Designed miniproteins, single chains, continued (4). Designs and how they scored, part 54

Each design is a single chain, and the fold is of that chain. pLDDT is the mean over its residues in the fold that is shown.

## One batch from the design tools (miniprotein)

Design m13971
Fold by ESMFold2-Fast:
Structure m13971 (fold): chain A 60 residues (1-60)
Amino acid sequence: ATAERAARAGQGVLDVLRDLGLDHPEAEALAREAKRLGEAGVDPERAWELASQASQLLGM
């Protein structure tokens, strides 16, 4: 489902930030919100957009 995929994408961005020790507050905030919405099954389209924006900021 889109929500589930958005949650996984958000988690992926957060994992990359942690593993690389990157300080990117904007990408982190977008990824956290995407994961939150995706895990809650709320507004799947917005959750996916936020995950995509976070990924784009990191060049993923």
Scores: mean pLDDT 80

Design m13972
Fold by ESMFold2-Fast:
Structure m13972 (fold): chain A 66 residues (1-66)
Amino acid sequence: MEGLEVAREIGRMFRLMFELARAIAAGDEARAAALEAQLRRMGMSEASIEELRAGAEFMAELEAVG
């Protein structure tokens, strides 16, 4: 059932997106770069990765300043 594989792949992509956001918020550039490369290999566009990174950096800035 191809649909189940697609659902698992989407779930994995979401997990990687959350891990990327946390790596960026933590300032772990090496981990962030590795996760971005993995998301690119899964077919995520450069624009989507940049938008996710910008959002995560904005959230990290808010957390840093309170």
Scores: mean pLDDT 76

Design m13973
Fold by ESMFold2-Fast:
Structure m13973 (fold): chain A 71 residues (1-71)
Amino acid sequence: SEAVEKLKEAAEALEKGDVEKAKEYLEEARRIGSPALQHAAEEALEALEKGDVETAKKTALGGIELGRLLS
């Protein structure tokens, strides 16, 4: 799934401290994902708006696993 790959890229960007790049990938995942993956991307974006990078990373990783289960 392209949306799952975008969530992986977002999580990797967050591990590198690149919040702006992570937001770009999360916006892409929100645009192209299924409703469940869109929700995960939206929740991660909301966490980043609150400055909660750890929650955003965990949410993106959860979305990756959910996307694999729904495939």
Scores: mean pLDDT 83

Design m13974
Fold by ESMFold2-Fast:
Structure m13974 (fold): chain A 87 residues (1-87)
Amino acid sequence: SVVEEAVVLAREAIAAAKAGDFEKAREYLERALELAKKEPKSAAVLTAIGAAYYALGEYKEAEEYYEKALEIAPDNLTAKENLEKVK
């Protein structure tokens, strides 16, 4: 599904960022963002993209995506815990 593909791409972005390959991390994140446009109300996709921004050191963008995920799913524990790490 589009949701599963976007989450996998965001995880690949995180792995690349942890390896220090920020160019490849950006490429995966851009692909995940394009898929997110098709599923804008998926808390799972928004949370995964937030985590990818966090791995890239982009904490403001990470916070914005976690907050969007919580607007859709206010009880999403993963998004809540990740938002606390950004603040």
Scores: mean pLDDT 87

Design m13975
Fold by ESMFold2-Fast:
Parts: sequence; C-alpha cells; structure tokens
Structure m13975 (fold): chain A 51 residues (1-51)
Amino acid sequence: ADAATDAGVAARVAGDYERAIALFEEALALDPTHERARALLEAARAALAAL
C-alpha cells in the first residue's frame, strides 16, 4: 500500500495525474482504510478535473 501511494505521489510531481490516480486507486484496493492514499486520490482527481 505505502509503495503504491509513494509511487503515485512521484507520478503527480512529474505531472502524470492519470498515473497518480491509478496508483492511488491500487493502494486503496490493497488497503481500503489507507487515509493518506484516499486524500491523495481526491486531490489528484481534483487537479486533473481543473485541467
């Protein structure tokens, strides 16, 4: 879960919001209680929607 979340953060920093969203969704699929991944997924979706 943490590795997928950290990879998602790296993808977002690189500007790859679609990849970041996929990685955060994977983290939540492995651990649905992962609050950090949930918050980051919501932020990444909002950022992509604003483009």
Scores: mean pLDDT 78

Design m13976
Fold by ESMFold2-Fast:
Structure m13976 (fold): chain A 85 residues (1-85)
Amino acid sequence: SEKERNLEVLKWMAEKHGLTEAAEVAEKALEEGGSSREALEKGVLELLRKLGVPQEIIDLLRKAAETGDQSLVDETEKLLEEFLK
């Protein structure tokens, strides 16, 4: 199925980039018929940590994703831009 293909791709990409937790979430979702959303979100957060993005920015990004609050999205973007320069 398309969901399975998306999870397989996410797992492969996560493994390739050393995102162990995201790879495990994708594998569990493949076995249990879960959604790719959680694996993708974990992968993004782990990648940002690996790139040295501060935990405070990662926490804001997670909260913005969970709530859909545009104000949190805007603040997260501003902090990421300032960090990346």
Scores: mean pLDDT 73

Design m13977
Fold by ESMFold2-Fast:
Structure m13977 (fold): chain A 73 residues (1-73)
Amino acid sequence: SEAVARAVGAVLRAVAYRLMGKDEEAQNFLIEAARELAERGLVDPEWAEKAIQYAKEGKLDEAIRALLEGAVP
């Protein structure tokens, strides 16, 4: 499914940023990805909002989980 593929792609990029020590870039990327995927109807808006809130709090693992939950039907 496109929703799962796009969400997984966003997660992989965020994880890559974290592995490179770019935690702020990972956080900002997850926030933008959640917004874009929700706007495109690929991620549930309620789960996208949770992902954004967790990312703003620096809770990247929770943000990633919320984004993936919103992408799975």
Scores: mean pLDDT 85

Design m13978
Fold by ESMFold2-Fast:
Structure m13978 (fold): chain A 66 residues (1-66)
Amino acid sequence: SNAELAAIVQGLLLGIPLEKAEKAAKIVMENKDLSAEEIARLITEETGIPFEKALKIAETGKKAAE
């Protein structure tokens, strides 16, 4: 939950709407064993969030999950 919240907050700070930030955070939590780059690709494919922002969300979520 703390890692999911961190990913949501990062998305919001990047100007991503809450609904998309929540979806991105769930993708991070479901795919924690993948690299940040792989998670970012999934986020971009499923939500349309630009890869650069998706990567920051994935990196933040993974760091908070360790």
Scores: mean pLDDT 86

Design m13979
Fold by ESMFold2-Fast:
Structure m13979 (fold): chain A 58 residues (1-58)
Amino acid sequence: SVAEKVAAEVREELLALGVSEELAELAATNVADAVKAGANPELAKKRAIEAAKEKLAE
């Protein structure tokens, strides 16, 4: 599904940026759930990546 593809992209991108697997998986799950609920896939992906980067910077 589109939700699963976008979630996989979020997970892989965050892992490539050095984000922990736990945080990357959480972000991917949140994106999949949001897209399944009708959220725009690209916007959900962008927001999840930004949120994960903020937590990584803390």
Scores: mean pLDDT 80

Design m13980
Fold by ESMFold2-Fast:
Structure m13980 (fold): chain A 66 residues (1-66)
Amino acid sequence: MDEETRERALELMREALEAIKAGDFERARELAKEIEKLGAPQYAAAVELMLTDPLMQEVAEHELAL
């Protein structure tokens, strides 16, 4: 995967995490679809996992801050 694609996918994951925290699950799912279209289906799957597991949301937030 290109570094640009990876950085964009991580940016969209941050937006999805914030949407989930705000209770906007529809927005988070839209962002997951954008990540998949970008060519990063593994990051889209991570967003879907964050929708179902609050602990994964905390882990993702910490890792994305690095």
Scores: mean pLDDT 74

Design m13981
Fold by ESMFold2-Fast:
Structure m13981 (fold): chain A 66 residues (1-66)
Amino acid sequence: AAAARRQARLEELRRIVAKNWALVDGKTDMTEEEAYAWAESNPELKARVDRVAEHILAELEARQAA
C-alpha cells in the first residue's frame, strides 16, 4: 500500500517536473501529457526529470517525518 502511494506521488512529480522543463525550454503550449512524452523521448532529459522528481519526493518525505 505505502509503496503504491509513493510510486503514484513520484509519477505525479515526474509529470510536474517535465511540464516545468517544457515551459523553461519555451514549449509553453504543451499539455502536461505532451511535456511528459517529450521528456521520455530523450534519455538524458528523462534521467534529469527522474532525478529532480526523486529529490523533491525525498524532501517532502523528510518534512512529513518531522
Scores: mean pLDDT 78

Design m13982
Fold by ESMFold2-Fast:
Structure m13982 (fold): chain A 58 residues (1-58)
Amino acid sequence: KEKLLEELKKLIEELSKLYSEEEQEVLKAIYDHIKEIANEEGLENAIKSLKEELEEKK
């Protein structure tokens, strides 16, 4: 779980570089929410979705 949280954090940081300052605040809020409520499967699904979004944006 710890490694999944670190991976999610890194993905959010990378996505944040592609969005406005206001949108970066929303991404951080989403990360904090996922960190508190998501189980391991939820974290894996979130990471997969964010990786796909990052690839599309880059």
Scores: mean pLDDT 73

Design m13983
Fold by ESMFold2-Fast:
Structure m13983 (fold): chain A 84 residues (1-84)
Amino acid sequence: SDLEKGKELLGKGEYEKAVEYFEKAIAKDPNNAEAYFWLGVALRELGKYDEAIEAFEKAIALDPNFELAKKGLEAAKALKKEAE
């Protein structure tokens, strides 16, 4: 699947390609909280903290009990504050 391909690329450090595959997964299933979570992780690794925050917030909106997405959001906010 596009989600699994994105995760493989993320594991290889190919963050920009991983973003492309997570966006393809979201286009096929816009309610996929996991795809938004992994999109947030890849965007955070690229230093795109505002976009990462938006992706994590969307994952939490779709699944309010998604603890990893909540932790990802806090990490992205902290990294943004350190970069300012």
Scores: mean pLDDT 90

Design m13984
Fold by ESMFold2-Fast:
Structure m13984 (fold): chain A 60 residues (1-60)
Amino acid sequence: DPLREEAVRLLKEGMKKANEGKYDEAIKLFERAIELFRQAGDDVGEALALISLAVTKLAK
């Protein structure tokens, strides 16, 4: 599924940006990943992206 593959790519890039302290960039990547996981019907991927977003917002 191209939507799921792109969502996973964005999730990984968001994690990388968060590890670099680039929280605003990470937040945008996680928000896009959430939307793509939702469109793909990947509930597990959506949940992981939502948790990653929440943790990053708290760290900012």
Scores: mean pLDDT 88

Design m13985
Fold by ESMFold2-Fast:
Structure m13985 (fold): chain A 90 residues (1-90)
Amino acid sequence: EKSLEEKIRELLEEIRKLIEEAREAVEAGDLAKAEEIIKEIFEKRKEIGKLIEQLVEQGKFETAKKLAEEVHELIRELEEVYERLKELKD
């Protein structure tokens, strides 16, 4: 059975792949596809948030903080995709 940390890491890898796919969709001009992928990223981020809360409840604050920092880094990459999407909508 997968630990909370393992589940979070799997979701982080899925988000990394989706960010790459969203970037490709934006560069291809497929804005509708990019928006759909971004929605999927947000759902996976919500799931990670719930799992991090469970780590905090278990007193695993250092692990929760480290994983939250990895989420924050991925959100910065997603922000670059959002800026590009915004430019193309203008």
Scores: mean pLDDT 84

Design m13986
Fold by ESMFold2-Fast:
Structure m13986 (fold): chain A 64 residues (1-64)
Amino acid sequence: MEAVEKVEAALGELVVGQPETRHFTVEEIAKRAGLTPEEAEKALDELEKRGYVIRTPEGYAPAP
C-alpha cells in the first residue's frame, strides 16, 4: 500500500531531522507522511507486523 511506503519514508526523515528523539507519535508521523492519523495507524500496524517498527507507550520507533 502507498500509505506504508509514505510512513516508512516519513520515519526515515524524522529520524534524520530529530536524532535526539527515540519515539514519534502517530500524529507526527501522519503529518510528515501527509496522511490522516487513522491511515498512519493502519500503515504502522502493518510495518510492526513485518518487524520494521516497534510500538511503545511513547509512540513508534524504527526497529533495530
Scores: mean pLDDT 76

Design m13987
Fold by ESMFold2-Fast:
Structure m13987 (fold): chain A 84 residues (1-84)
Amino acid sequence: MKEVPEELRDAIARAVRLAKRLGATPEQIANAIVGIIETFPEYKNASDEEIDSIVEVAREAMRAAGFPQEEIDKAAELIREKLK
């Protein structure tokens, strides 16, 4: 897998931790993560491989924050839809 920038990984992790504290829905989490990704111009025309790498970073952050697998899978699907 291609390396996702540390700044993007950190931004996603912080947003996910805040979302957990606020009881955010999978849709709200997906919107927040996509908004962060859009601040990185290198991802404007991301390949499927790059999208999968970003989605995996989001899944890892959500797992670390204690989200249930059902919510992780839903957010990951919504992120993938919004980036394609």
Scores: mean pLDDT 81

Design m13988
Fold by ESMFold2-Fast:
Structure m13988 (fold): chain A 99 residues (1-99)
Amino acid sequence: NPEVIELARELGLSDEDIEVIERHKRLAMALQNLKQEDIDNSLKGFLEGLLKLIEEGKISREEAQEIVRERVERMKRGVELAQERLKKEQRYDLLELIK
């Protein structure tokens, strides 16, 4: 979703961070039967919410960037743990899907 990518970049996320988000999205679709649109809308709402808090002066841009980085780090850990579990269970079909 180009809008989500643009919002993520505005909040200081790197191309590597965006790749983590995309991998986590594929994982959520594969393991939780979540729709891509629902995942994209949830993430868009989160990012837009942070930008609104910055605009309202309730949070600094630096604090918002820290919150987003923490969420991306949790996504990265989730993907890594899922990859380890799927490899142990020999679920190579799902491992290929979340590359």
Scores: mean pLDDT 82

Design m13989
Fold by ESMFold2-Fast:
Structure m13989 (fold): chain A 68 residues (1-68)
Amino acid sequence: GSPLEQTVQRLARLIREARERGNEEAVRAAQRALQRVHTLYYEEKKPVEEVVKVANEEIEKVREIMEK
Protein backbone atom coordinates (compact mmCIF):
# COMPACT_ATOMS: atom_id res chain seq x y z
CA GLY A 1 0.00 0.00 0.00
CA SER A 2 0.92 3.69 -0.04
CA PRO A 3 3.00 5.24 2.80
CA LEU A 4 -0.20 6.95 4.04
CA GLU A 5 -2.13 3.64 3.96
CA GLN A 6 0.68 1.89 5.87
CA THR A 7 0.68 4.67 8.50
CA VAL A 8 -3.13 4.42 8.94
CA GLN A 9 -2.78 0.63 9.37
CA ARG A 10 -0.06 1.14 12.02
CA LEU A 11 -2.36 3.50 13.96
CA ALA A 12 -5.29 1.06 13.66
CA ARG A 13 -3.05 -1.73 15.01
CA LEU A 14 -1.92 0.47 17.93
CA ILE A 15 -5.58 1.18 18.83
CA ARG A 16 -6.23 -2.59 18.83
CA GLU A 17 -3.12 -3.39 20.92
CA ALA A 18 -3.92 -0.60 23.42
CA ARG A 19 -7.49 -1.92 23.81
CA GLU A 20 -6.19 -5.48 24.36
CA ARG A 21 -3.92 -4.11 27.13
CA GLY A 22 -6.72 -2.03 28.70
CA ASN A 23 -4.69 1.16 28.19
CA GLU A 24 -7.49 3.69 27.58
CA GLU A 25 -5.04 6.66 27.51
CA ALA A 26 -3.16 5.02 24.61
CA VAL A 27 -6.45 4.20 22.81
CA ARG A 28 -7.52 7.87 23.03
CA ALA A 29 -4.08 9.10 21.91
CA ALA A 30 -4.03 6.76 18.89
CA GLN A 31 -7.61 7.73 17.95
CA ARG A 32 -6.70 11.45 18.12
CA ALA A 33 -3.62 10.75 15.97
CA LEU A 34 -5.79 8.98 13.36
CA GLN A 35 -8.25 11.92 13.35
CA ARG A 36 -5.34 14.37 12.92
CA VAL A 37 -4.00 12.36 9.95
CA HIS A 38 -7.49 12.46 8.39
CA THR A 39 -7.81 16.25 8.92
CA LEU A 40 -4.31 17.02 7.55
CA TYR A 41 -4.78 14.89 4.43
CA TYR A 42 -8.49 15.23 3.52
CA GLU A 43 -9.44 18.64 4.97
CA GLU A 44 -6.16 20.61 4.85
CA LYS A 45 -4.85 18.80 1.71
CA LYS A 46 -1.31 18.46 3.09
CA PRO A 47 1.20 16.44 1.01
CA VAL A 48 1.49 12.73 1.94
CA GLU A 49 5.14 13.18 3.05
CA GLU A 50 4.15 15.83 5.66
CA VAL A 51 1.13 13.79 6.86
CA VAL A 52 3.27 10.63 7.27
CA LYS A 53 5.93 12.59 9.21
CA VAL A 54 3.32 13.96 11.66
CA ALA A 55 1.68 10.52 11.99
CA ASN A 56 5.04 8.86 12.80
CA GLU A 57 5.66 11.44 15.56
CA GLU A 58 2.18 10.70 17.01
CA ILE A 59 2.80 6.90 16.76
CA GLU A 60 6.00 7.34 18.80
CA LYS A 61 4.06 9.21 21.53
CA VAL A 62 1.37 6.47 21.63
CA ARG A 63 4.11 3.84 22.04
CA GLU A 64 5.61 5.84 24.93
CA ILE A 65 2.19 5.87 26.68
CA MET A 66 1.88 2.09 26.15
CA GLU A 67 5.35 1.50 27.70
CA LYS A 68 4.22 3.10 31.00
Scores: mean pLDDT 85

Design m13990
Fold by ESMFold2-Fast:
Structure m13990 (fold): chain A 63 residues (1-63)
Amino acid sequence: LKGVIAEAVRVSPSSGPDDLSLRPGEKVLILEEVDETRALVKSLTTGRVGIVPLSTLRPIGWA
């Protein structure tokens, strides 16, 4: 999923120090897969970088 733009389909609250909080409809760029359930992403709205659960994301296109 690296290099893919995804949309948050539900709220992703920060649950740890490296986590990124997302709201539904927010677009992110997937930078790296941290593990099978989490990815490092960059918010296209705020420019912030952090870790989010892959289950909160829906891939929508290539960056």
Scores: mean pLDDT 74

Design m13991
Fold by ESMFold2-Fast:
Structure m13991 (fold): chain A 59 residues (1-59)
Amino acid sequence: SELLERLLELGAQTTFLAAKAVIAEKLGKEEEAERLRREAEELQARLDEVEAELRAALA
């Protein structure tokens, strides 16, 4: 399924950005950590949209 592949891709990207944000925070790069968290939140919103589309396609 195209939607499932997209869901997995976005999930991986979101996890990677969240991990980078934690590392940036530990290194004292607070502004970069905040930017990375915002990017992860934006990707999470897109992931939620794709999940909703997948649920609709399976209904």
Scores: mean pLDDT 84

Design m13992
Fold by ESMFold2-Fast:
Structure m13992 (fold): chain A 83 residues (1-83)
Amino acid sequence: LDSTKVIEKVKEILEEHGEISVDDAIEELLENDPELKAAIDSLPSEEKREEILIQLIEIAIAELNTTSDNQYKLEDGKLSLTK
């Protein structure tokens, strides 16, 4: 799994929309990365799939915030970018 693709896609989504639900962001990530979708689908439970996807989003937000002074937020099931 290439975490760089997840980071880049999260950045693109938030720069375009400003705000998106975690569920919609997950759907967009899986649609844009068939290898990620296959890896997630191989997990034995829906709870584990959700856990891994949330962790990937948290990592992406943390990495983006190393250069953006905490402009990216994950709060109340939403991703947002403060302009």
Scores: mean pLDDT 77

Design m13993
Fold by ESMFold2-Fast:
Structure m13993 (fold): chain A 70 residues (1-70)
Amino acid sequence: SREERVAALRATRDQLLAWLDSQGLPKEARDEIRAELDRIIAEFEAGKITWEQAVRRLQEVARRAADLAA
């Protein structure tokens, strides 16, 4: 369901942010990444983007965040 998918996106967000914290990324940078992820999740929950678009955008944010932590 959409509700289950929203929950999955939130869980992935929380896992990514916890990993970035473990890599020493500053709180300010993590807060910006969280805000970007929250916008993607909100757009999906509102039906403005497809599941495929939400996953793609989330993966792009995760890739950029991993590059910052490298």
Scores: mean pLDDT 88

Design m13994
Fold by ESMFold2-Fast:
Structure m13994 (fold): chain A 114 residues (1-114)
Amino acid sequence: MDEVIEAFSKKYGAKFEPLDVDRWTVYLVDTETKEVIATWLYTGLTAEDEVSLEPLEAGARGGHLTFADGLNDALKAAINASEKDYLAANEAVAAASAPGAAVIVLPGKKQIAK
């Protein structure tokens, strides 16, 4: 996990630390400023099989997660990925993200401890 966080921090220039929570966390990173501008907790799938997210900081920092073509499917794949595949899965999420921003998904600290 630390190697995955280091790779993302190096690639996007932002510092990522897993939250002390027992669920997946989704980060929105501004690729120009290299800062985390929004954070969400994964809460499950909707009846329409869409990723459901609870915002932590999105309204305070600005920015929003919109479901661009393929982003929902990429997020579902990343959440279901094994630790060894997190880098590849998050590359797919980043590719499905809006221009100028990258979406990163990581398990919380309590999720990793299981």
Scores: mean pLDDT 62

Design m13995
Fold by ESMFold2-Fast:
Structure m13995 (fold): chain A 61 residues (1-61)
Amino acid sequence: SLEEMLEEIRKLAEEALKSNWDKAKLDELKRAVLQTMEAYPEKEEEIAAFVRELSREMKEK
């Protein structure tokens, strides 16, 4: 489901942060975002909003 894919994006973002933004982890995160948008093209704006909010949370941490 979309909710499950968004939860995976959050987990991958947390892993990227823990790895001090390792390139491989960042690429995995980017891939997950693209795959989610491909699976739910009608929700692209919602997915983009989720990613922007997640980025703000991570930046403040």
Scores: mean pLDDT 79

Design m13996
Fold by ESMFold2-Fast:
Structure m13996 (fold): chain A 71 residues (1-71)
Amino acid sequence: SAEGEELLAKGKELFKQGNYEEAIRLYDKAIELLDDASKAEALRNRGLAYQKLGKLDEAIAYFQEAARLEA
């Protein structure tokens, strides 16, 4: 949906600014609204944000979920 894509874009902007926690909140909302292809992108970006916060186990889980949607 347009709302999902807008949330994903805003999340990416916040990630570039180093606001990882707020980026994650927007990615979470985007994931609920996006189809599998765009959802995989949101999950990868969520994983990168968790990695930046030092939460490696969560990051790995989200990267694996994204890979499953692209299979």
Scores: mean pLDDT 86

Design m13997
Fold by ESMFold2-Fast:
Order: structure tokens, then C-alpha cells, then sequence
Structure m13997 (fold): chain A 60 residues (1-60)
């Protein structure tokens, strides 16, 4: 998985969290879903959460 692909997937995860919040999902459920999705992507990419977020900061 490339850094650009990781950044694109993280952007989708962030957009999904924003949509869930606007749809009235409780903040704690939105936060839990966001964390789980970021952790899953990081694990799939062979990265820590911190490394995945660093890539997102660089590319998105």
C-alpha cells in the first residue's frame, strides 16, 4: 500500500466520521468507529496509528 493510498483511505474514514456526526450518531460512537477504522487501516498497511496519521498530514 502506498503513502498516497493510505492518505486517501484516511480521508474517506474522516469523511465517514463527519457524515455519521451530521446524521446524529452520538459523539462517543463516532469516535469509537473512527479509531477502529484508523487502527484497521494502519494494521493492514503494516504501520502504527501514529505512522499512518503522519502520512495523512504529509499528503492530505
Amino acid sequence: MTDEEIAKELKKIEEEAIRAHLAGMPPEEVAAAYRAAVEELAARAGLTVEEALEIYDKYG
Scores: mean pLDDT 82

Design m13998
Fold by ESMFold2-Fast:
Structure m13998 (fold): chain A 55 residues (1-55)
Amino acid sequence: GEAEELLEEAKKALEQGDSKKAIELAVRAAELGYQNGDMKLVQEAIELAKEAEKL
């Protein structure tokens, strides 16, 4: 779904060192995951954003 696709794009941005893009995509993935009731995806998106902030 869209939330999973955004999370994958966030992971790619993180791998490329683009912390700002990774955070933006992860936040959007978390918002859609929350709306869909996918709390596991929300948690993964939050952890990814935390890793991006450490760059």
Scores: mean pLDDT 85

Design m13999
Fold by ESMFold2-Fast:
Structure m13999 (fold): chain A 95 residues (1-95)
Amino acid sequence: SIEKALEEREKEAKEALEKGDKKKASTYLTDVGLLYSLLGEDEKAAEYFEEAIKLDPEDAMAWLLLSGTLKKLGKEEEAKEYLDKALALFEKARK
């Protein structure tokens, strides 16, 4: 079932990109990253989260998920930097 969800979310991300809907594409790419993370494919998960934040750099959840994934990969300094970005975006959303 995860493999089918992965195929559908990758397809939805591609369709959103073709339509120029960057925010929707970012959301689907974040879903793809999360599915790869659930499969233990942390390096692939990080790549998808990085693509998502390039499309929507205001998505605090994508930054948070990328930070957690990088920490699992032993990239402590980069994980801390992206955690700080996620926290700043959450704070900005409260204003």
Scores: mean pLDDT 87

Design m14000
Fold by ESMFold2-Fast:
Structure m14000 (fold): chain A 64 residues (1-64)
Amino acid sequence: IREVAEEILRLIKEGRYDEALELLKSHGFSEEEAIELLTKVSGLLSQGKFSEALDLIISRLEKL
């Protein structure tokens, strides 16, 4: 879970949004859910809230 969340966060930080979307979908997210999470994580990263962004990804993955 944490390693997957860290990879997703890294992809978003690098602007590799298509790869982040596909990785989320491979873990059971719908396209709509993945886009929503991507948007929220991007917003947190733009505010420098890296820890909150990572925790959000982990919490969403754990609910699947």
Scores: mean pLDDT 80

Design m14001
Fold by ESMFold2-Fast:
Structure m14001 (fold): chain A 59 residues (1-59)
Amino acid sequence: MEEKAKELIREGLRLIRESPPGEALPEGARLVNEGARILLETHSTEEVALIVTEIREEL
């Protein structure tokens, strides 16, 4: 579950970064939000924000 959530966030952030502005934002945001929602079942909002930041920095 957590690994799948991190994969969704990574894919969403990758789409936002690598696509032309405006093209991937809705789909990228959807993937990030879905992964964050899964993480919120076991983590606080602050912890989820740190996880998202870590994944973004590793890209």
Scores: mean pLDDT 76

Design m14002
Fold by ESMFold2-Fast:
Structure m14002 (fold): chain A 76 residues (1-76)
Amino acid sequence: MEVERAREALAPLVEAGKITPEQADRIVELVEKGMPVEELAAELARLGIIPISHVPELMKAKSPVDVVELARRILE
């Protein structure tokens, strides 16, 4: 269920061309593996998906899925 929610959050970003389908699949895989919020936020910045200045905000998320939802809002 969390994996599906992450895919749903990323789908609009793929459709808008802001991330690639391959990047979306990688993020979903990291969420499924239970990557900690802090590491997931850093990885999104490393992949160039979010600005590094937003990493501290994402690190305040309560779950990996919340990190993905916040990243989607930042990229809108």
Scores: mean pLDDT 80

Design m14003
Fold by ESMFold2-Fast:
Structure m14003 (fold): chain A 56 residues (1-56)
Amino acid sequence: MKTLEEVSEEELEEAVEVFMELLRLPRGQRPKLREALKTLIENPELSLSQLMSLLA
């Protein structure tokens, strides 16, 4: 990992893949999951449980 922006983008994409697999989400929810995870990265005060509520 070379830059903070590069780290954030790579980590975001990896997290999306991991959560898609773990939660067995349909592919149609991938953009919604990506936006939820991006929101968490931009707003670290948000809990993972709050993001999960947004996906439900």
Scores: mean pLDDT 67

Design m14004
Fold by ESMFold2-Fast:
Structure m14004 (fold): chain A 65 residues (1-65)
Amino acid sequence: MTQLLAVAARDYTATKPEELSVKKGDRVLVDQSEVSTNEYVPATNVATGESGLLPRSALGIAGPV
C-alpha cells in the first residue's frame, strides 16, 4: 500500500470522535488510494501517532512516501 506524506495546509479541529485534529504544518500520512475518491481520508499525524478522518481540503498533498 502506497502512503502519501502530506502537510496540513491549515489548522483543523476534530468535530467528531472519528476525526483527526491537526495544526498547519503538521506532517500527515494518508492512503494514496483514498485521496482522489473520498472527501475525508484516513490519516495519521506523524508527531502524535493519532489516526482519524481528515478533510482532503485541509491537506497539501505531496508525492508518495
Scores: mean pLDDT 71

Design m14005
Fold by ESMFold2-Fast:
Structure m14005 (fold): chain A 92 residues (1-92)
Amino acid sequence: SNMALEGIVNALQAAKASGASISVEVKGDKVTVKITNAGQTAIDGLKQAKKDAESGGLKADLKITGNNATLTIGGLSPTELTAIALTVIGLQ
């Protein structure tokens, strides 16, 4: 599960490095990450990270509309929520 979380973090960092803008919202045990202006390579990386996260036991949903993506991750511990939120805040 920790490796799956790391995969998500790495995919978000790669998206930002490609020129995407990232924002985060935390509600309960759920993180919603909004990504805008993502390139195709970044979108493909997010799709792979979602699959890897689900295989690792995390609850992940990815919605893609054009160059924009919304990644929702649920069932997270407080420590995992904090790790994702701080990572995304650092990428704004």
Scores: mean pLDDT 77

Design m14006
Fold by ESMFold2-Fast:
Structure m14006 (fold): chain A 61 residues (1-61)
Amino acid sequence: MSPEEKLRERLEEIEEEYKRTGDGEAANRRMVGAYLEALAAGLPEEVAQRLLRETAERLRA
């Protein structure tokens, strides 16, 4: 699995957990962790930031 595919999968899991729990602080901490792991795995910062922004916007809608 590519770093981008891994990040997408982690963000999907975080989104589903947030839909069940409503815990925005837990979701935010997990998103930051997933972002840092993706960067460490070599994913470009602009791609990681875009995926996090898109996920955060969906969670706020």
Scores: mean pLDDT 83

Design m14007
Fold by ESMFold2-Fast:
Structure m14007 (fold): chain A 57 residues (1-57)
Amino acid sequence: AREEARRLSEEALRALEAGDIDTAARLLNEADALDPLVALPAAARLLGAVTKAVLDK
């Protein structure tokens, strides 16, 4: 359970690095459904990246 949420979160961050925001969001939603506390750091990073892209211009 927790390990699966962690793997999904790590895979979501890799998708984000590749520029695939849709895949990153989907994987993160699955991780959050399994363990929101484990998924929280990755979710915060995704939100930060999107917010910075919008506000930094």
Scores: mean pLDDT 74

Design m14008
Fold by ESMFold2-Fast:
Structure m14008 (fold): chain A 98 residues (1-98)
Amino acid sequence: STRERLQQLIADLDTLLRDIDDVKADAKKYLPADKAARIIARLDAIRARAQALRARLQALLAAGRELSDAELRELAHEVILLESEVTLLRMYITVEKL
C-alpha cells in the first residue's frame, strides 16, 4: 500500500541520517583536515536533501492520498540516490585509510 511504502521510505531515510553521522565521524578521525572539511560539506548537503525528502514523505502520509506506482518508484529512486552518494563517500574514506 501507499502508506506502507511511504513508512518504509521514511525508515530508510532515518537509517541514512544515522549513517551520515557515522561517515562524518570517520571523516574527522581518518582524513587530513582539508579533505575532512570537503567530505563533511558534501555529507551536510546530502543530510539537508534527506531531511527535505523525509518532510515531503511525512506530509504525503498526513494527507492520506494514494500515490501511483510511478510516483512511489520516483520517491524510492530519490532515496536510493541519496544512499548511493553516502556509500561513495564512505568508500572514499576507506581508500584514504590504506
Scores: mean pLDDT 91

Design m14009
Fold by ESMFold2-Fast:
Structure m14009 (fold): chain A 56 residues (1-56)
Amino acid sequence: MEKREELLAEARRLVEEGKSWQEVVDAIYRKGKELGLTPEEIAEVVREVARWEAAR
């Protein structure tokens, strides 16, 4: 998977496992930094995941 897709898949996994929003966001930033993603790319993943949370 591309780095961005990998980060998104990790976030989805955590959300589906019932992790809190804080845990999901922390994991996204940590993994995004590890993968060498830009702050913009990390923010886009966070925004996409927030859309899932908004569907609650």
Scores: mean pLDDT 78

